# Ledger of designs, part 110: designed miniproteins, single chains, continued (5)

Each design is a single chain, and the fold is of that chain. pLDDT is the mean over its residues in the fold that is shown.

## One batch from the design tools (miniprotein)

Design m19810
Fold by ESMFold2-Fast:
Structure m19810 (fold): chain A 101 residues (1-101)
Amino acid sequence: SMEEKREELIKRAKELAEKYKGKTIPNVLTADGTKKTIPLEEALKALIEFIEDPSNPAAVVRAVTAAMFDPEAYDILVEALELLGRPEAAKALRDTFERLK
């Protein structure tokens, strides 16, 4: 079911957050145009928050940051967007990341 798939995505994101406990990403460009050091665990928790409550736009921005750092976080975010009926957003994310690499 869709709910079982959503639960699996949350589980994967939680396992990833545990793996990166205490790790940081330096020099991340934030929404206010400044570069900051972001705790990777916090960015991955934002990915979990987005899957649990996709209506929060702040969680989406932070989840994209996690996806930029980790390929598994990217896969989880793309699958979550497709599951939530946002295939255009999933395509935009894929196209953006293909252009950055």
Scores: mean pLDDT 76

Design m19811
Fold by ESMFold2-Fast:
Structure m19811 (fold): chain A 67 residues (1-67)
Amino acid sequence: MPLSPAQEEAVRAAKELIEEGGIKSVSLSAIAQRLGVSPATLRKRTGLSGREIIALAMEELARERLA
């Protein structure tokens, strides 16, 4: 299924954090801070956990690096 705009925005922010500081720099709180929202707001908008957002970002980065 296609991601919602809020989910795409969260995954993009997670990808940026991973590219800048590696996997240890990314968390739900760090993603929320990058987007200028609270962690609770991010969870409500996306319907995803921080772990799920990070997993989606890692999958996209793996595909981009192979392409």
Scores: mean pLDDT 81

Design m19812
Fold by ESMFold2-Fast:
Structure m19812 (fold): chain A 94 residues (1-94)
Amino acid sequence: MEISEEAKERFREVLAELRRAVEAGQTDLIPLFEKLAEIARELGADTLAAMFEEMVRRMKQLTPEEQLALARDFLAFLESPQGKALMEKEGVEL
């Protein structure tokens, strides 16, 4: 329980860092998505982890500007009703 709660808090912190980085127009976003994937795996949120891993894979093939655009779209998805339902199903709160 304690390890899971610590992992959830780390997930929220890294997600908040990602949101701030995107709002600031930062393009070095891949390390943040990699951290989110690792924490999601620790939480057993395998679907969410696979989505972050897919984002890393796609971003490595894109320009910095395209990476930023993709990250914005993905954050918008996580804030959508569908994204929130996925986060709740996987046991993670935004």
Scores: mean pLDDT 81

Design m19813
Fold by ESMFold2-Fast:
Structure m19813 (fold): chain A 108 residues (1-108)
Amino acid sequence: SAEEKLREAIERYRKEGKEGVADFLQSLLDYARKHGVTLSGLESVEEAEVDGKKVVKLTFRLPVPADPDTYVEVTLYFDENGNLVRLEAKLYKDGKLLAERTVDLRPE
């Protein structure tokens, strides 16, 4: 389903003429295939805005092994050039937010 979500997002963005976002998502899919990386836990691919600029937002839910009530939500924000501009990590237990971190990154 994660690969299918990426394929659907790529097709949608290409139909909308957003080639930069589509090409970036295609490069992520190609990288995952080449290196045998599973994109399991990918919940959403959506547009967002960081500092007035359009970005693509990828949200992952990562379960903690042997603790079924605990998961980490990781959100990655990429610009049109594929640069990671923001990372958010949130730790949930029993549906409650216990800890969160946001890192704003400056592309070189």
Scores: mean pLDDT 75

Design m19814
Fold by ESMFold2-Fast:
Structure m19814 (fold): chain A 60 residues (1-60)
Amino acid sequence: SLAHALSAEQEARAAELVRLTNRLAEHPELTPADIGEIVRRALAEDGLAALRAAVAELEA
């Protein structure tokens, strides 16, 4: 059903959010508060796209 397809998409986005947050947590220079601020700010902008950009900047 369409509802199931949309739920799967939301679950995939949630899983990606967790993975990106875990990548941020691998950086010892970032505190949990810093990670929370980065995630909150990214989600306010453009969700996962902004968060991917933030992770890429830190991994550069």
Scores: mean pLDDT 73

Design m19815
Fold by ESMFold2-Fast:
Structure m19815 (fold): chain A 78 residues (1-78)
Amino acid sequence: MIKPDSYVSKNPEARELAKKFEKEGYEVLAVTDTVVVAQKGKKAKVVRLDESEIARLEAASWIAALRSQGYEVEVVEP
């Protein structure tokens, strides 16, 4: 089971990336100031925007959760 969040954020970089994913037919699961998560079918992308410790921890959490749900996860680094 996935837990989607609102993608209306005040980080313009994350918001623009989420908008691009939606236009490409992805479902956006999470938008933070450091991480954007999107899925299409059984494939998911976890995009890390920063190399901060918070970004690494949030990305790792989402990767583990998505893999446990059977998604094929692609990790995109800045």
Scores: mean pLDDT 75

Design m19816
Fold by ESMFold2-Fast:
Structure m19816 (fold): chain A 61 residues (1-61)
Amino acid sequence: GTQVTVTVTRAADPALFEELAALPVGTRLPGELELGGVRLADPVIVAVTADSVTVVGTEVP
């Protein structure tokens, strides 16, 4: 699959942002995660800022 980077912003999804922002950078999330209309396998939190969380995973069809 294709490696995809998805950024979750506080403005777009405050509930999901707060959940992910509570986790440290490098956290591996279990299973698959649906973010911004894409489904990601092996999602990892790679960056957290005051207004955004960046997640990297493999896009699944």
Scores: mean pLDDT 80

Design m19817
Fold by ESMFold2-Fast:
Structure m19817 (fold): chain A 100 residues (1-100)
Amino acid sequence: SSAKEKAFKKIDELVSQFKQHAESLKQQAASLPAELQAQFNQIVDFVLSHVEEEAKKFKERIKKAKSEAEIEDLLKKFESLINGELHALELELQRLKSIA
């Protein structure tokens, strides 16, 4: 359906934006001591893998959705998940900067 196709595109756009933000945070971490930079990069790579897996799961849930309202709810939940993961990475970078 058109609504499901738009939802898949929105998930892909949110994942793409997340990857751009994650890359920006890695660039900010480049000023850290090498060991802390490596630690942060490892955390970012783990979170990127998690976000990709969650995107697949939400796409499967959207395929099974029975209404536009259900699709909208799933999109809001995915966006909330993405925002939460980004915020956690920002806090971790601040923590590592404080001990650098």
Scores: mean pLDDT 91

Design m19818
Fold by ESMFold2-Fast:
Structure m19818 (fold): chain A 81 residues (1-81)
Amino acid sequence: SLDEVAEQLISLLPEELQEEARETIERLKEAVANKDEEAAKEAETRLMQLVMRAIHLNPELAEEMMELVQQLGRLVREMME
């Protein structure tokens, strides 16, 4: 589920980024529920920025974080159809 993938991704982020990531995921969920493609894109962009910052701090987690981001993006697209 989207919640399970999001929680896995957030758990890999540094603690200082986790709160903003949770808020971004909530905005993404709202956008998906409203089928607001612009808001969903904005939330995904913000999430990607947080993930890139996390990768800069922990490059060894890059592959796992990127796989989770891609899985989350696929779920979002499926839910908006």
Scores: mean pLDDT 86

Design m19819
Fold by ESMFold2-Fast:
Structure m19819 (fold): chain A 85 residues (1-85)
Amino acid sequence: TKVTLIIEFENKKAMEEAKKVLGKLIEKYAEEGKIKDVEVIPLSETKIKIIVEFEDKESAEEFKKEVEKELSKVEGLKSLEVKIE
């Protein structure tokens, strides 16, 4: 199961803060053995695409919920798209 994140920020500072938050979340799930693969695709200085492949659908759904919660705390978040496939 894959989770695709497309995230846009108002400025570089917001994106760097979000990268730190996302990095910690990804590391947490990887340490729990829940992640198969991670692909990070910078689209611009303020827009990034991240694809995380999970061992199971339940982990993917939990990750989506945590990403939405944690990124909502980042000042300068312009848009967040989260898709599970």
Scores: mean pLDDT 81

Design m19820
Fold by ESMFold2-Fast:
Structure m19820 (fold): chain A 97 residues (1-97)
Amino acid sequence: SAGDATLAALERARRAVEAGDEAELRRVAEETGMSVEAVRLLGEAILSLSERLKEKLFTNRELTPEDEKEFEEQVKELIERALELGRPRAEERLAAA
């Protein structure tokens, strides 16, 4: 469930970055406990991954097993980074209470 919620947050961050939607970036930051800056950076990273995936599909019409493994590892790294960035913010909120 935490992984699914993180993936949904990353997709929302990507769409918000692509659209320039500062209000949505703030909502995702509040919901996830990340800073707005962290949400923006993660959204930009996901957008970059999406563009590289499109380039591979356009060039080769399909992903090789090696390409699939590379993108899977990069997605896992982004999920781990998103979870790590959420921790300090949650700790700050607890300290402020």
Scores: mean pLDDT 70

Design m19821
Fold by ESMFold2-Fast:
Structure m19821 (fold): chain A 90 residues (1-90)
Amino acid sequence: SRLAELAELLAENVDAIIAQQEADLAALLATLPPEDAALLRAAVDEIQALLRETAERIKAAETDEEKAELLKEFYERVRAIGAALEARLA
């Protein structure tokens, strides 16, 4: 499964992914009002914690089917975090 391969790549590269997220956010966080910057920071911290948790679960998974489902669950949870952030910013 291509999704299982992507799940493994995500798990292998979690530190690089987090480093890139921090680099991409640095300028944006600096330009936002403090309250909005704090909300975005909290949402990104939650996504990064979820990414690390998901990476460990993928490493522990024995089947491609389990790895693919973990990746799907990760993206669904990221969407929920994004929706919650959007609701707070509206």
Scores: mean pLDDT 87

Design m19822
Fold by ESMFold2-Fast:
Structure m19822 (fold): chain A 66 residues (1-66)
Amino acid sequence: SYDRLPQVLQELLASGKESVSVSELRAAMTRAGEPLSDELLASLDQDGDGTISAKLLQAVLDSMLS
């Protein structure tokens, strides 16, 4: 389980951006002590463009806070 992921996602989404870069999410989770796997990061980058939609990240956050 990624116990720090909800807080990291809240901080990243607070900027109001429509997307977050894969490198930003990777760095934030590594700094939080819970590095995400490359496989998981690739699955979140659905378009392969190096960004993850804020809508997808919000859905992940909502599912973890349930």
Scores: mean pLDDT 79

Design m19823
Fold by ESMFold2-Fast:
Structure m19823 (fold): chain A 67 residues (1-67)
Amino acid sequence: GAMLQAKLEEARELTKLKAKQEALKKLPDASSIKVEELDETTVKATATNSKGTVEVTVRSPLLEALL
């Protein structure tokens, strides 16, 4: 239904935001951050600076509960 679809979209956006925040915590001076959906419940954020790259993978228990 429309309510379930809205909750799924909100949960995905929150998961992407969390992955981005966790990547920035590990690499605060990142010049770029790439966010990728790996599957229906998992998001990867890749932060890069002049010295290297840090990858963070976040799984959403909320998306697992809604799916």
Scores: mean pLDDT 80

Design m19824
Fold by ESMFold2-Fast:
Structure m19824 (fold): chain A 68 residues (1-68)
Amino acid sequence: MSLVEQVEALGKEFLEKAKGASLEEREKLYDEFMKQVNEIMAKASPEERKQIQEVVSKTMEEFNKLRA
């Protein structure tokens, strides 16, 4: 699995868990997701980082819709 695919899978799992979660649980899930993304980004090539940023952006857009 590529680093991009790993971030996409993590984002999908994060969003599914966040949909049924309390505010406190969503905060914890967000922190865990961002920690994992940052660890992957540190190891990624410039091309992979660009792709990962796009995946993270889409994930954050969906997450922000859940916060309303």
Scores: mean pLDDT 81

Design m19825
Fold by ESMFold2-Fast:
Structure m19825 (fold): chain A 71 residues (1-71)
Amino acid sequence: SVQQQLDLTEQEMPALLAGLDPEVARQVRQIAQQGLSQARQYLQQGNEDKAQQALDQMYQQITDLLSQHAS
């Protein structure tokens, strides 16, 4: 479910951020904060499709950012 994905992402985020360069971690945190907030708002409105889309977009943005900073 979208709620389970939100909970899992929030649980995993601190470990992900701790493993990154501080500048990259800052950018990932901003993307995650915006994406998770948007997904939660859609979920609260009962719009699971838009909540899922917001999460998918967030994951894509994080993946793209991390690929730019891959060693």
Scores: mean pLDDT 83

Design m19826
Fold by ESMFold2-Fast:
Formats: C-alpha cells, sequence, structure tokens
Structure m19826 (fold): chain A 63 residues (1-63)
C-alpha cells in the first residue's frame, strides 16, 4: 500500500541519517538497510562487527 511504502521510505531516511552520523563520528563499517515485504518492514543496521535487526507490521507497528 501507499501508506506502507511511505513508512518504509521514512524508515530508510532515518537509517541513512544514522549511517551518516556514525561516519561523522569515525565509525567504520556503518550501513543500514530497509526492506518492505508485504506488510512487514525489516530494518538492519550494522556498525563494525555489530548487527542489529528488527521488524514491524506497518499496519500495526505498536502491537
Amino acid sequence: SAAAQALADQAKARAQGLVELGKANGLEGVEGEVKLEGNTLHLRLKIGDKELSGSADVNNPLA
């Protein structure tokens, strides 16, 4: 849906901001990825050897 895509675009922009902030503070291996699969938004952030991931239902992100 358009709403799900808009939420994914917002999440991608925020992830990119975190990557830029990390690079500005001298962190190596900083990357971010956002995927929308159906109604599930997947987020992945990597900083050096650490990887954080999460998912949320874009129709009910607070459940």
Scores: mean pLDDT 72

Design m19827
Fold by ESMFold2-Fast:
Structure m19827 (fold): chain A 81 residues (1-81)
Amino acid sequence: SQAAAEAELLARAKEAYEKALKGEKLSAEEKALVFLYYLHNKDVEGAVAVIEEYLAELGRELSEAEREEIRAALEEMIAKR
């Protein structure tokens, strides 16, 4: 069922989050799972931090304006659920 698939995804996301808390290096898939875990818990700041880390690895930094736009978009997405 969709609910069972969502529960499995959330369990994997939690494992990736716990790995991040231990300071372990994450794969790209694990970083995406951590982002989803923050969104599920309505932690907008955590979700923004994952995006900033990903862009930093690509040699790019977020401007303050870009960070505010991303934060607003994530807050709107969470509020619609």
Scores: mean pLDDT 80

Design m19828
Fold by ESMFold2-Fast:
Structure m19828 (fold): chain A 75 residues (1-75)
Amino acid sequence: SMRRDALQLLAEAGLEALKQSDVEERQKIFEETVDELLARGVISPEQAEALKELARKTDDVYELVTAMVRALEEA
């Protein structure tokens, strides 16, 4: 399932981000994850841009992962 594979990608990205002490490295992980979800066709370009903007405003891994899961549910 593309959705299940995307959720696994989000779980792995969230865990990797929690290991990073640097905000810029965490933002890069989230932006790369958003780009991968867009490349897989599981989110829209509009959702991808909104998620990247959120990643620039917050370093809260829980908030970012929750927003990405919500985007997958709306798609």
Scores: mean pLDDT 79

Design m19829
Fold by ESMFold2-Fast:
Structure m19829 (fold): chain A 70 residues (1-70)
Amino acid sequence: INENEALEIAKKIALSNINSMNQGDTLTISFKTSNGTKATATITVLEKNKKLVVNVTFSDGSSITTDFNV
């Protein structure tokens, strides 16, 4: 599983949508990594224009969660 690739995709999606999202909003998107792994990212705005939480779940049942400042 390419966790770094999945996180990069999720962060890119989050950053492109951040201006339209409010605190407490969630965005869920499904995508596929370069090695063919299916993934679903759930992006939550913890603080508007400041902090996001990203949870990525993979088709094998594994998941990763990270937060990042905007």
Scores: mean pLDDT 77

Design m19830
Fold by ESMFold2-Fast:
Structure m19830 (fold): chain A 80 residues (1-80)
Amino acid sequence: SEAAEELAEALLKAGVLTPEQAEELRRMLDEGASPAEVADFLMRRASLTPEELRAVLEELLPQLSPEAQALARELLDTLG
């Protein structure tokens, strides 16, 4: 989806993911991975704590489309 590609690109541009990890994230989202699975992937592969992942997603929100913002908020909801 466009939202998946946009979120993966934003995380890559922010230096959170490598190009390979951004492509893996995009594929996971295109294959219908749950928000919890995606959050786990980001924490595991980018070595982020839940607090660090939350901070990154909140910082990126203003630069994302409404559709990509909705996806990012679903990820934030899984972090509690």
Scores: mean pLDDT 84

Design m19831
Fold by ESMFold2-Fast:
Structure m19831 (fold): chain A 57 residues (1-57)
Amino acid sequence: MIVVQAVADTPEEARRRAIELAEQKAKELGLTIKSMRVGVVRLPDGRYLASVEAEVE
């Protein structure tokens, strides 16, 4: 399992960045992503945190 997080000013940008980080990490490890769970939360400072949990093999 790969877990990555990214912060951005919009929920869409945070989600995109976190997904790209998960895909890059899987590629560097020579693994393929089977499934992905994405969550986004608003931070107290007005930014958004996206968390990606990727099941890999």
Scores: mean pLDDT 84

Design m19832
Fold by ESMFold2-Fast:
Structure m19832 (fold): chain A 80 residues (1-80)
Amino acid sequence: MEEEVRKKIEEAERLTKEAQELFKKGNYEEAIRKAVEASRLGAEALKMALEGKLPFEVRQEALDVAVRAAKTSLEINKKY
C-alpha cells in the first residue's frame, strides 16, 4: 500500500512537471489534460494514504502533490 501511494505521488509530480512545460510552450489543451490527470492521481494517493493510516510524512507528501497539481490546473485554465 505505501509503495503504491509513493508511485502515485511520483507519477502525479511527473505529470505536473510535464503540464508546466507544455504550458510554457503554449500548448494549453495538452497542458490542462496532464494537469487534470495529475490532480486525479494526487487525490487518489491522498485518499489511500489517509485510509491506510500511513505516516504523517507520506500523508503530507500526498497532500502537497495534490495541491500543486490542482494549482497548476487552475493557472492553465486561466489561459485556456
Scores: mean pLDDT 85

Design m19833
Fold by ESMFold2-Fast:
Structure m19833 (fold): chain A 70 residues (1-70)
Amino acid sequence: EKVKELAERIREEGRRRPEYREVLEQAADALLTAAAQGKSFEEAAEMAIRMARSLDEEAGRIMEEIAEEV
């Protein structure tokens, strides 16, 4: 359930920071999609963080911080 836990924490952070909500929601979706395709938790998290960072550097940093807590 680590993937689901991370996805929920990402969405929660998006609710706290509305300016990043859309990119964080996309990152959470990418995380869940990668996991559904058989990626490990670490691979799925790395892909989601990379995608978020490509859209918004600060959103990528937020994602890295959240992932460290899970």
Scores: mean pLDDT 83

Design m19834
Fold by ESMFold2-Fast:
Structure m19834 (fold): chain A 85 residues (1-85)
Amino acid sequence: MPSREELLEQARTMSSEEILAKTEELYDETLELLKTFSPGERLVYEGQLSSLLDGIRSLVDNKAPKEDILFYFEGVLDLYDEVLS
């Protein structure tokens, strides 16, 4: 599995649309991992991830600066890393 640092370094070289696609990939992977969690924990993590994904989609649609998109992407990586723990 790529580390948080490796994923963030990859994102710095990616387009905004590529960051969105990677976020959707990580979202799907995290949902699969969450199937082993309690229903309450799953609801909380799914809600947080959905909010971050929607944020990135909105930023990409509005052609926001890449640094703003990367800020939200770091939040996705933090949640992904926490779920892997």
Scores: mean pLDDT 82

Design m19835
Fold by ESMFold2-Fast:
Structure m19835 (fold): chain A 88 residues (1-88)
Amino acid sequence: MTVAQVQAEVATEIRIIALQLMSENPNLRKDAEEAAKADKDEESKKAYQAASEGNSKEAVEIERERGRRILGDDAYLAELAARARERA
């Protein structure tokens, strides 16, 4: 695993923790609902919607799948590799 992949995975895990906290805390579910309405990314919107419904399992799975796709995206990985070479 590259340093860039580790950093991307850490970012995904932080977002998963936030979604889980929002789904488990009734006081934060209203904020999750508003975030879902404002978000332009369809998958992020679905994750916030699931969190607003208290569906922690669904919210986490949506975000984890989005993170997996980002890490498996050849264009994204190529851009990270190019940036790493420029900064070396």
Scores: mean pLDDT 71

Design m19836
Fold by ESMFold2-Fast:
Structure m19836 (fold): chain A 77 residues (1-77)
Amino acid sequence: MKQSPLSLEGDVYLALGEIYLAIDKVHGIDIETLEKAKELFRKALELFRQAGDSQGVADAERLIKEVEKLIKEAREK
């Protein structure tokens, strides 16, 4: 199994972002919580890109798009 330190660090940031996103979904919409999730996913994306982890890149990009949609919807209300 080939996991670089960057890929492992990316996995950590991805998991943290998912926790923040889950908090928003359970406890109600908080733009600050969504922005923190987005920052964590962007950090994960950069780490996965540096590691050449195409699976991690795809997952991070998907989650960034999801959180951006939620932020937009929250700002429109």
Scores: mean pLDDT 80

Design m19837
Fold by ESMFold2-Fast:
Structure m19837 (fold): chain A 99 residues (1-99)
Amino acid sequence: KKEELRKKAEEYVNKFREYMDQIAELLEKIGYKEEAERVREASKKTLDQAVKDIGEALQRAAEKAKPEDSELILKASDYALQAMNYAGEAKKLREEIEK
């Protein structure tokens, strides 16, 4: 059972990384290359640091956002919420394994 929990946690981490890649792609497409690069670098960090770096990158992009970019910024924010949810689930499973 502990091995199954480890595999499930790894699956959730992989989902988290997939959503981070989607966020970076969206930001790059609308011209926020610096913010996209920050998200890509964050994907190589710990889950806690990655979540923090995503939030900062999206905040900076939102501050610069033109009305024409708002839909894509909103979509990137939705992906960030999903990424954070998977990160939280992975952490919860890791805590259960350590009990």
Scores: mean pLDDT 78

Design m19838
Fold by ESMFold2-Fast:
Structure m19838 (fold): chain A 79 residues (1-79)
Amino acid sequence: SMAQELTREVQELYRRYLAEVDKAEAVSPEEGAAVAFRASEDLRQRAKELEKISPEAGRVARRAAASLAARGHELRTKA
């Protein structure tokens, strides 16, 4: 279904963002945090648009954004 396809796309994007955060963290915790917060904001904006089409996909995107924000805060405590 469209909802399942959108949800899968969000999950794939989230996994790519986590890999980018890990790569940035290898440079410094501050770089990792910056990437995590930017990715979180991107997914938060996507969630607003997705929620208009599929509330389920929007919720998945919002949860992914929250996870990235939490990772960003965790990395800031290492800096």
Scores: mean pLDDT 89

Design m19839
Fold by ESMFold2-Fast:
Structure m19839 (fold): chain A 108 residues (1-108)
Amino acid sequence: SSERAAKEAKLNETLRKYQEARRQRDKTKDILQSLINEAFEKNPTNEIAAQVEFMLRLGEKIFKEKSDKLDKDAEGTLDKKYRAYEEKYQLEVQYTQRLQYLINMVTP
């Protein structure tokens, strides 16, 4: 039906945004990990780098728990799947912002 086609098109656009947000999170996390590694190479007892690494590990755990819950919510109807992926997209964007904050903390 035209209504179903419209819902599928809306879901596909949300999935595209979600996939791009995931790529941005992966890139931002890789940058943060490189900066943490550099800080420890210069000073193995760097307290700021240790604190940022702790916050990254805690953030990863919380992000995974929230993402796993939304994966379960994505099962079922097209409307439920759309809402779950909109929330997954927002979660990716918010977590990338948090990773950027941690980059600023560990950057000289």
Scores: mean pLDDT 90

Design m19840
Fold by ESMFold2-Fast:
Structure m19840 (fold): chain A 63 residues (1-63)
Amino acid sequence: MSEVQRLRARIAELQRQRDALVAQLQAMQDPSQDELNRMIGEILRLIGEIFQLEVQIRKLLAS
């Protein structure tokens, strides 16, 4: 229970970070390909971390 709550709190933090980066990307005026690649890479990293934490929660709840 405590572990699941900790993982859910971490997911919420990462979702806020993802949403902030998405908003930053959308606000960019005429971004370069390098800027786009960097921002997209950061967003994808956050999405991947959220996915891994969701997998951990599912494993904990399955036991």
Scores: mean pLDDT 84

Design m19841
Fold by ESMFold2-Fast:
Structure m19841 (fold): chain A 68 residues (1-68)
Amino acid sequence: KDAVLAALEAFAAEADPGTRVLLLHLIAEIRANPEWSEEQVIEVAREFARAVLDEESYARLAARLDAV
């Protein structure tokens, strides 16, 4: 989980202000659900990316998540 959270925080630091606020909200939600498995955390992050990010930003985040 820590590697996934680190990847999300790193992406948020490079994101525009609007996307950063949404990513920080996602990170807070993941931290509020410590019972979620690593697989569930990755799936939630991928669903967020599909729903919120444009195609190019989605591809960048997906690549970072695949590296975890």
Scores: mean pLDDT 78

Design m19842
Fold by ESMFold2-Fast:
Structure m19842 (fold): chain A 78 residues (1-78)
Amino acid sequence: LEELRRRLEELGKRLKEVSKLAETDPQAAIPKLRELIGELSRVADEAEKLPGQEAFDLVVEATLLIIQAAITLRDAEK
């Protein structure tokens, strides 16, 4: 769980950086956003396989970041 949480925190930081990039260069941000959604989905999948509330909380956190990344991607594709 600790390694998985660390990965999630790192992906959250990367999402903030890529979201900033999307404001200035949406075309460069699009492939990075798709990659981040994939990596966040893998974190959610790994957390889903684990029992307990902490693992469930990681699934929720990863899902919220996926939603945020998907919204940013949609806006960049406009």
Scores: mean pLDDT 83

Design m19843
Fold by ESMFold2-Fast:
Structure m19843 (fold): chain A 95 residues (1-95)
Amino acid sequence: SISDIISQLQQLKTNIQNATTVSQLQQQLDQVVDVVDQLSKHLSDGNSLLLRGLTGMTRDSVLDLLNQNDIDSAKETLTSFIDLLIKWGQQLQQS
């Protein structure tokens, strides 16, 4: 359900904020991608395509920051993306 997806995103946000290593953030990034795939199944084809595009751009940005050992910027980028996804999920629950 969308409620379960929002709960997963909130937990991932907490995990990311508590992460201190590149390896931990890479693991959380993979989990975010998995949750995005779940969310995309609740969207129209157009919105699913948009979400996949945004996810790809965010993933590339986070990986580039992690390659530079910029952990703080990687955390900020990833948590901002999760906040966007939570708001999208909440809007989908509102009729």
Scores: mean pLDDT 88

Design m19844
Fold by ESMFold2-Fast:
Structure m19844 (fold): chain A 83 residues (1-83)
Amino acid sequence: DEIFEEIKKLIEEIKKNSSEEQIEKMKKNLLEIAEKNNETELAEVVIEMFETEEVEKALEKLKELAEKLGDEATLRLIEQLEK
């Protein structure tokens, strides 16, 4: 799923303390892919979580959201990023 691969890339760039320009580019890519797949709301929620929270706390909230939505693909992605 393209949206989850872009979410993973965004999280990895944030964890690396990559440049603000690189993170903004990744956010833009995530939104463009989300628009193509009619998942814009999911992308906006993910971006907001990572703008306002520490990475670990944002991952916890994203996991709770994925569990609530029954999104097994996102849950597996988060488990990979936590390890």
Scores: mean pLDDT 69

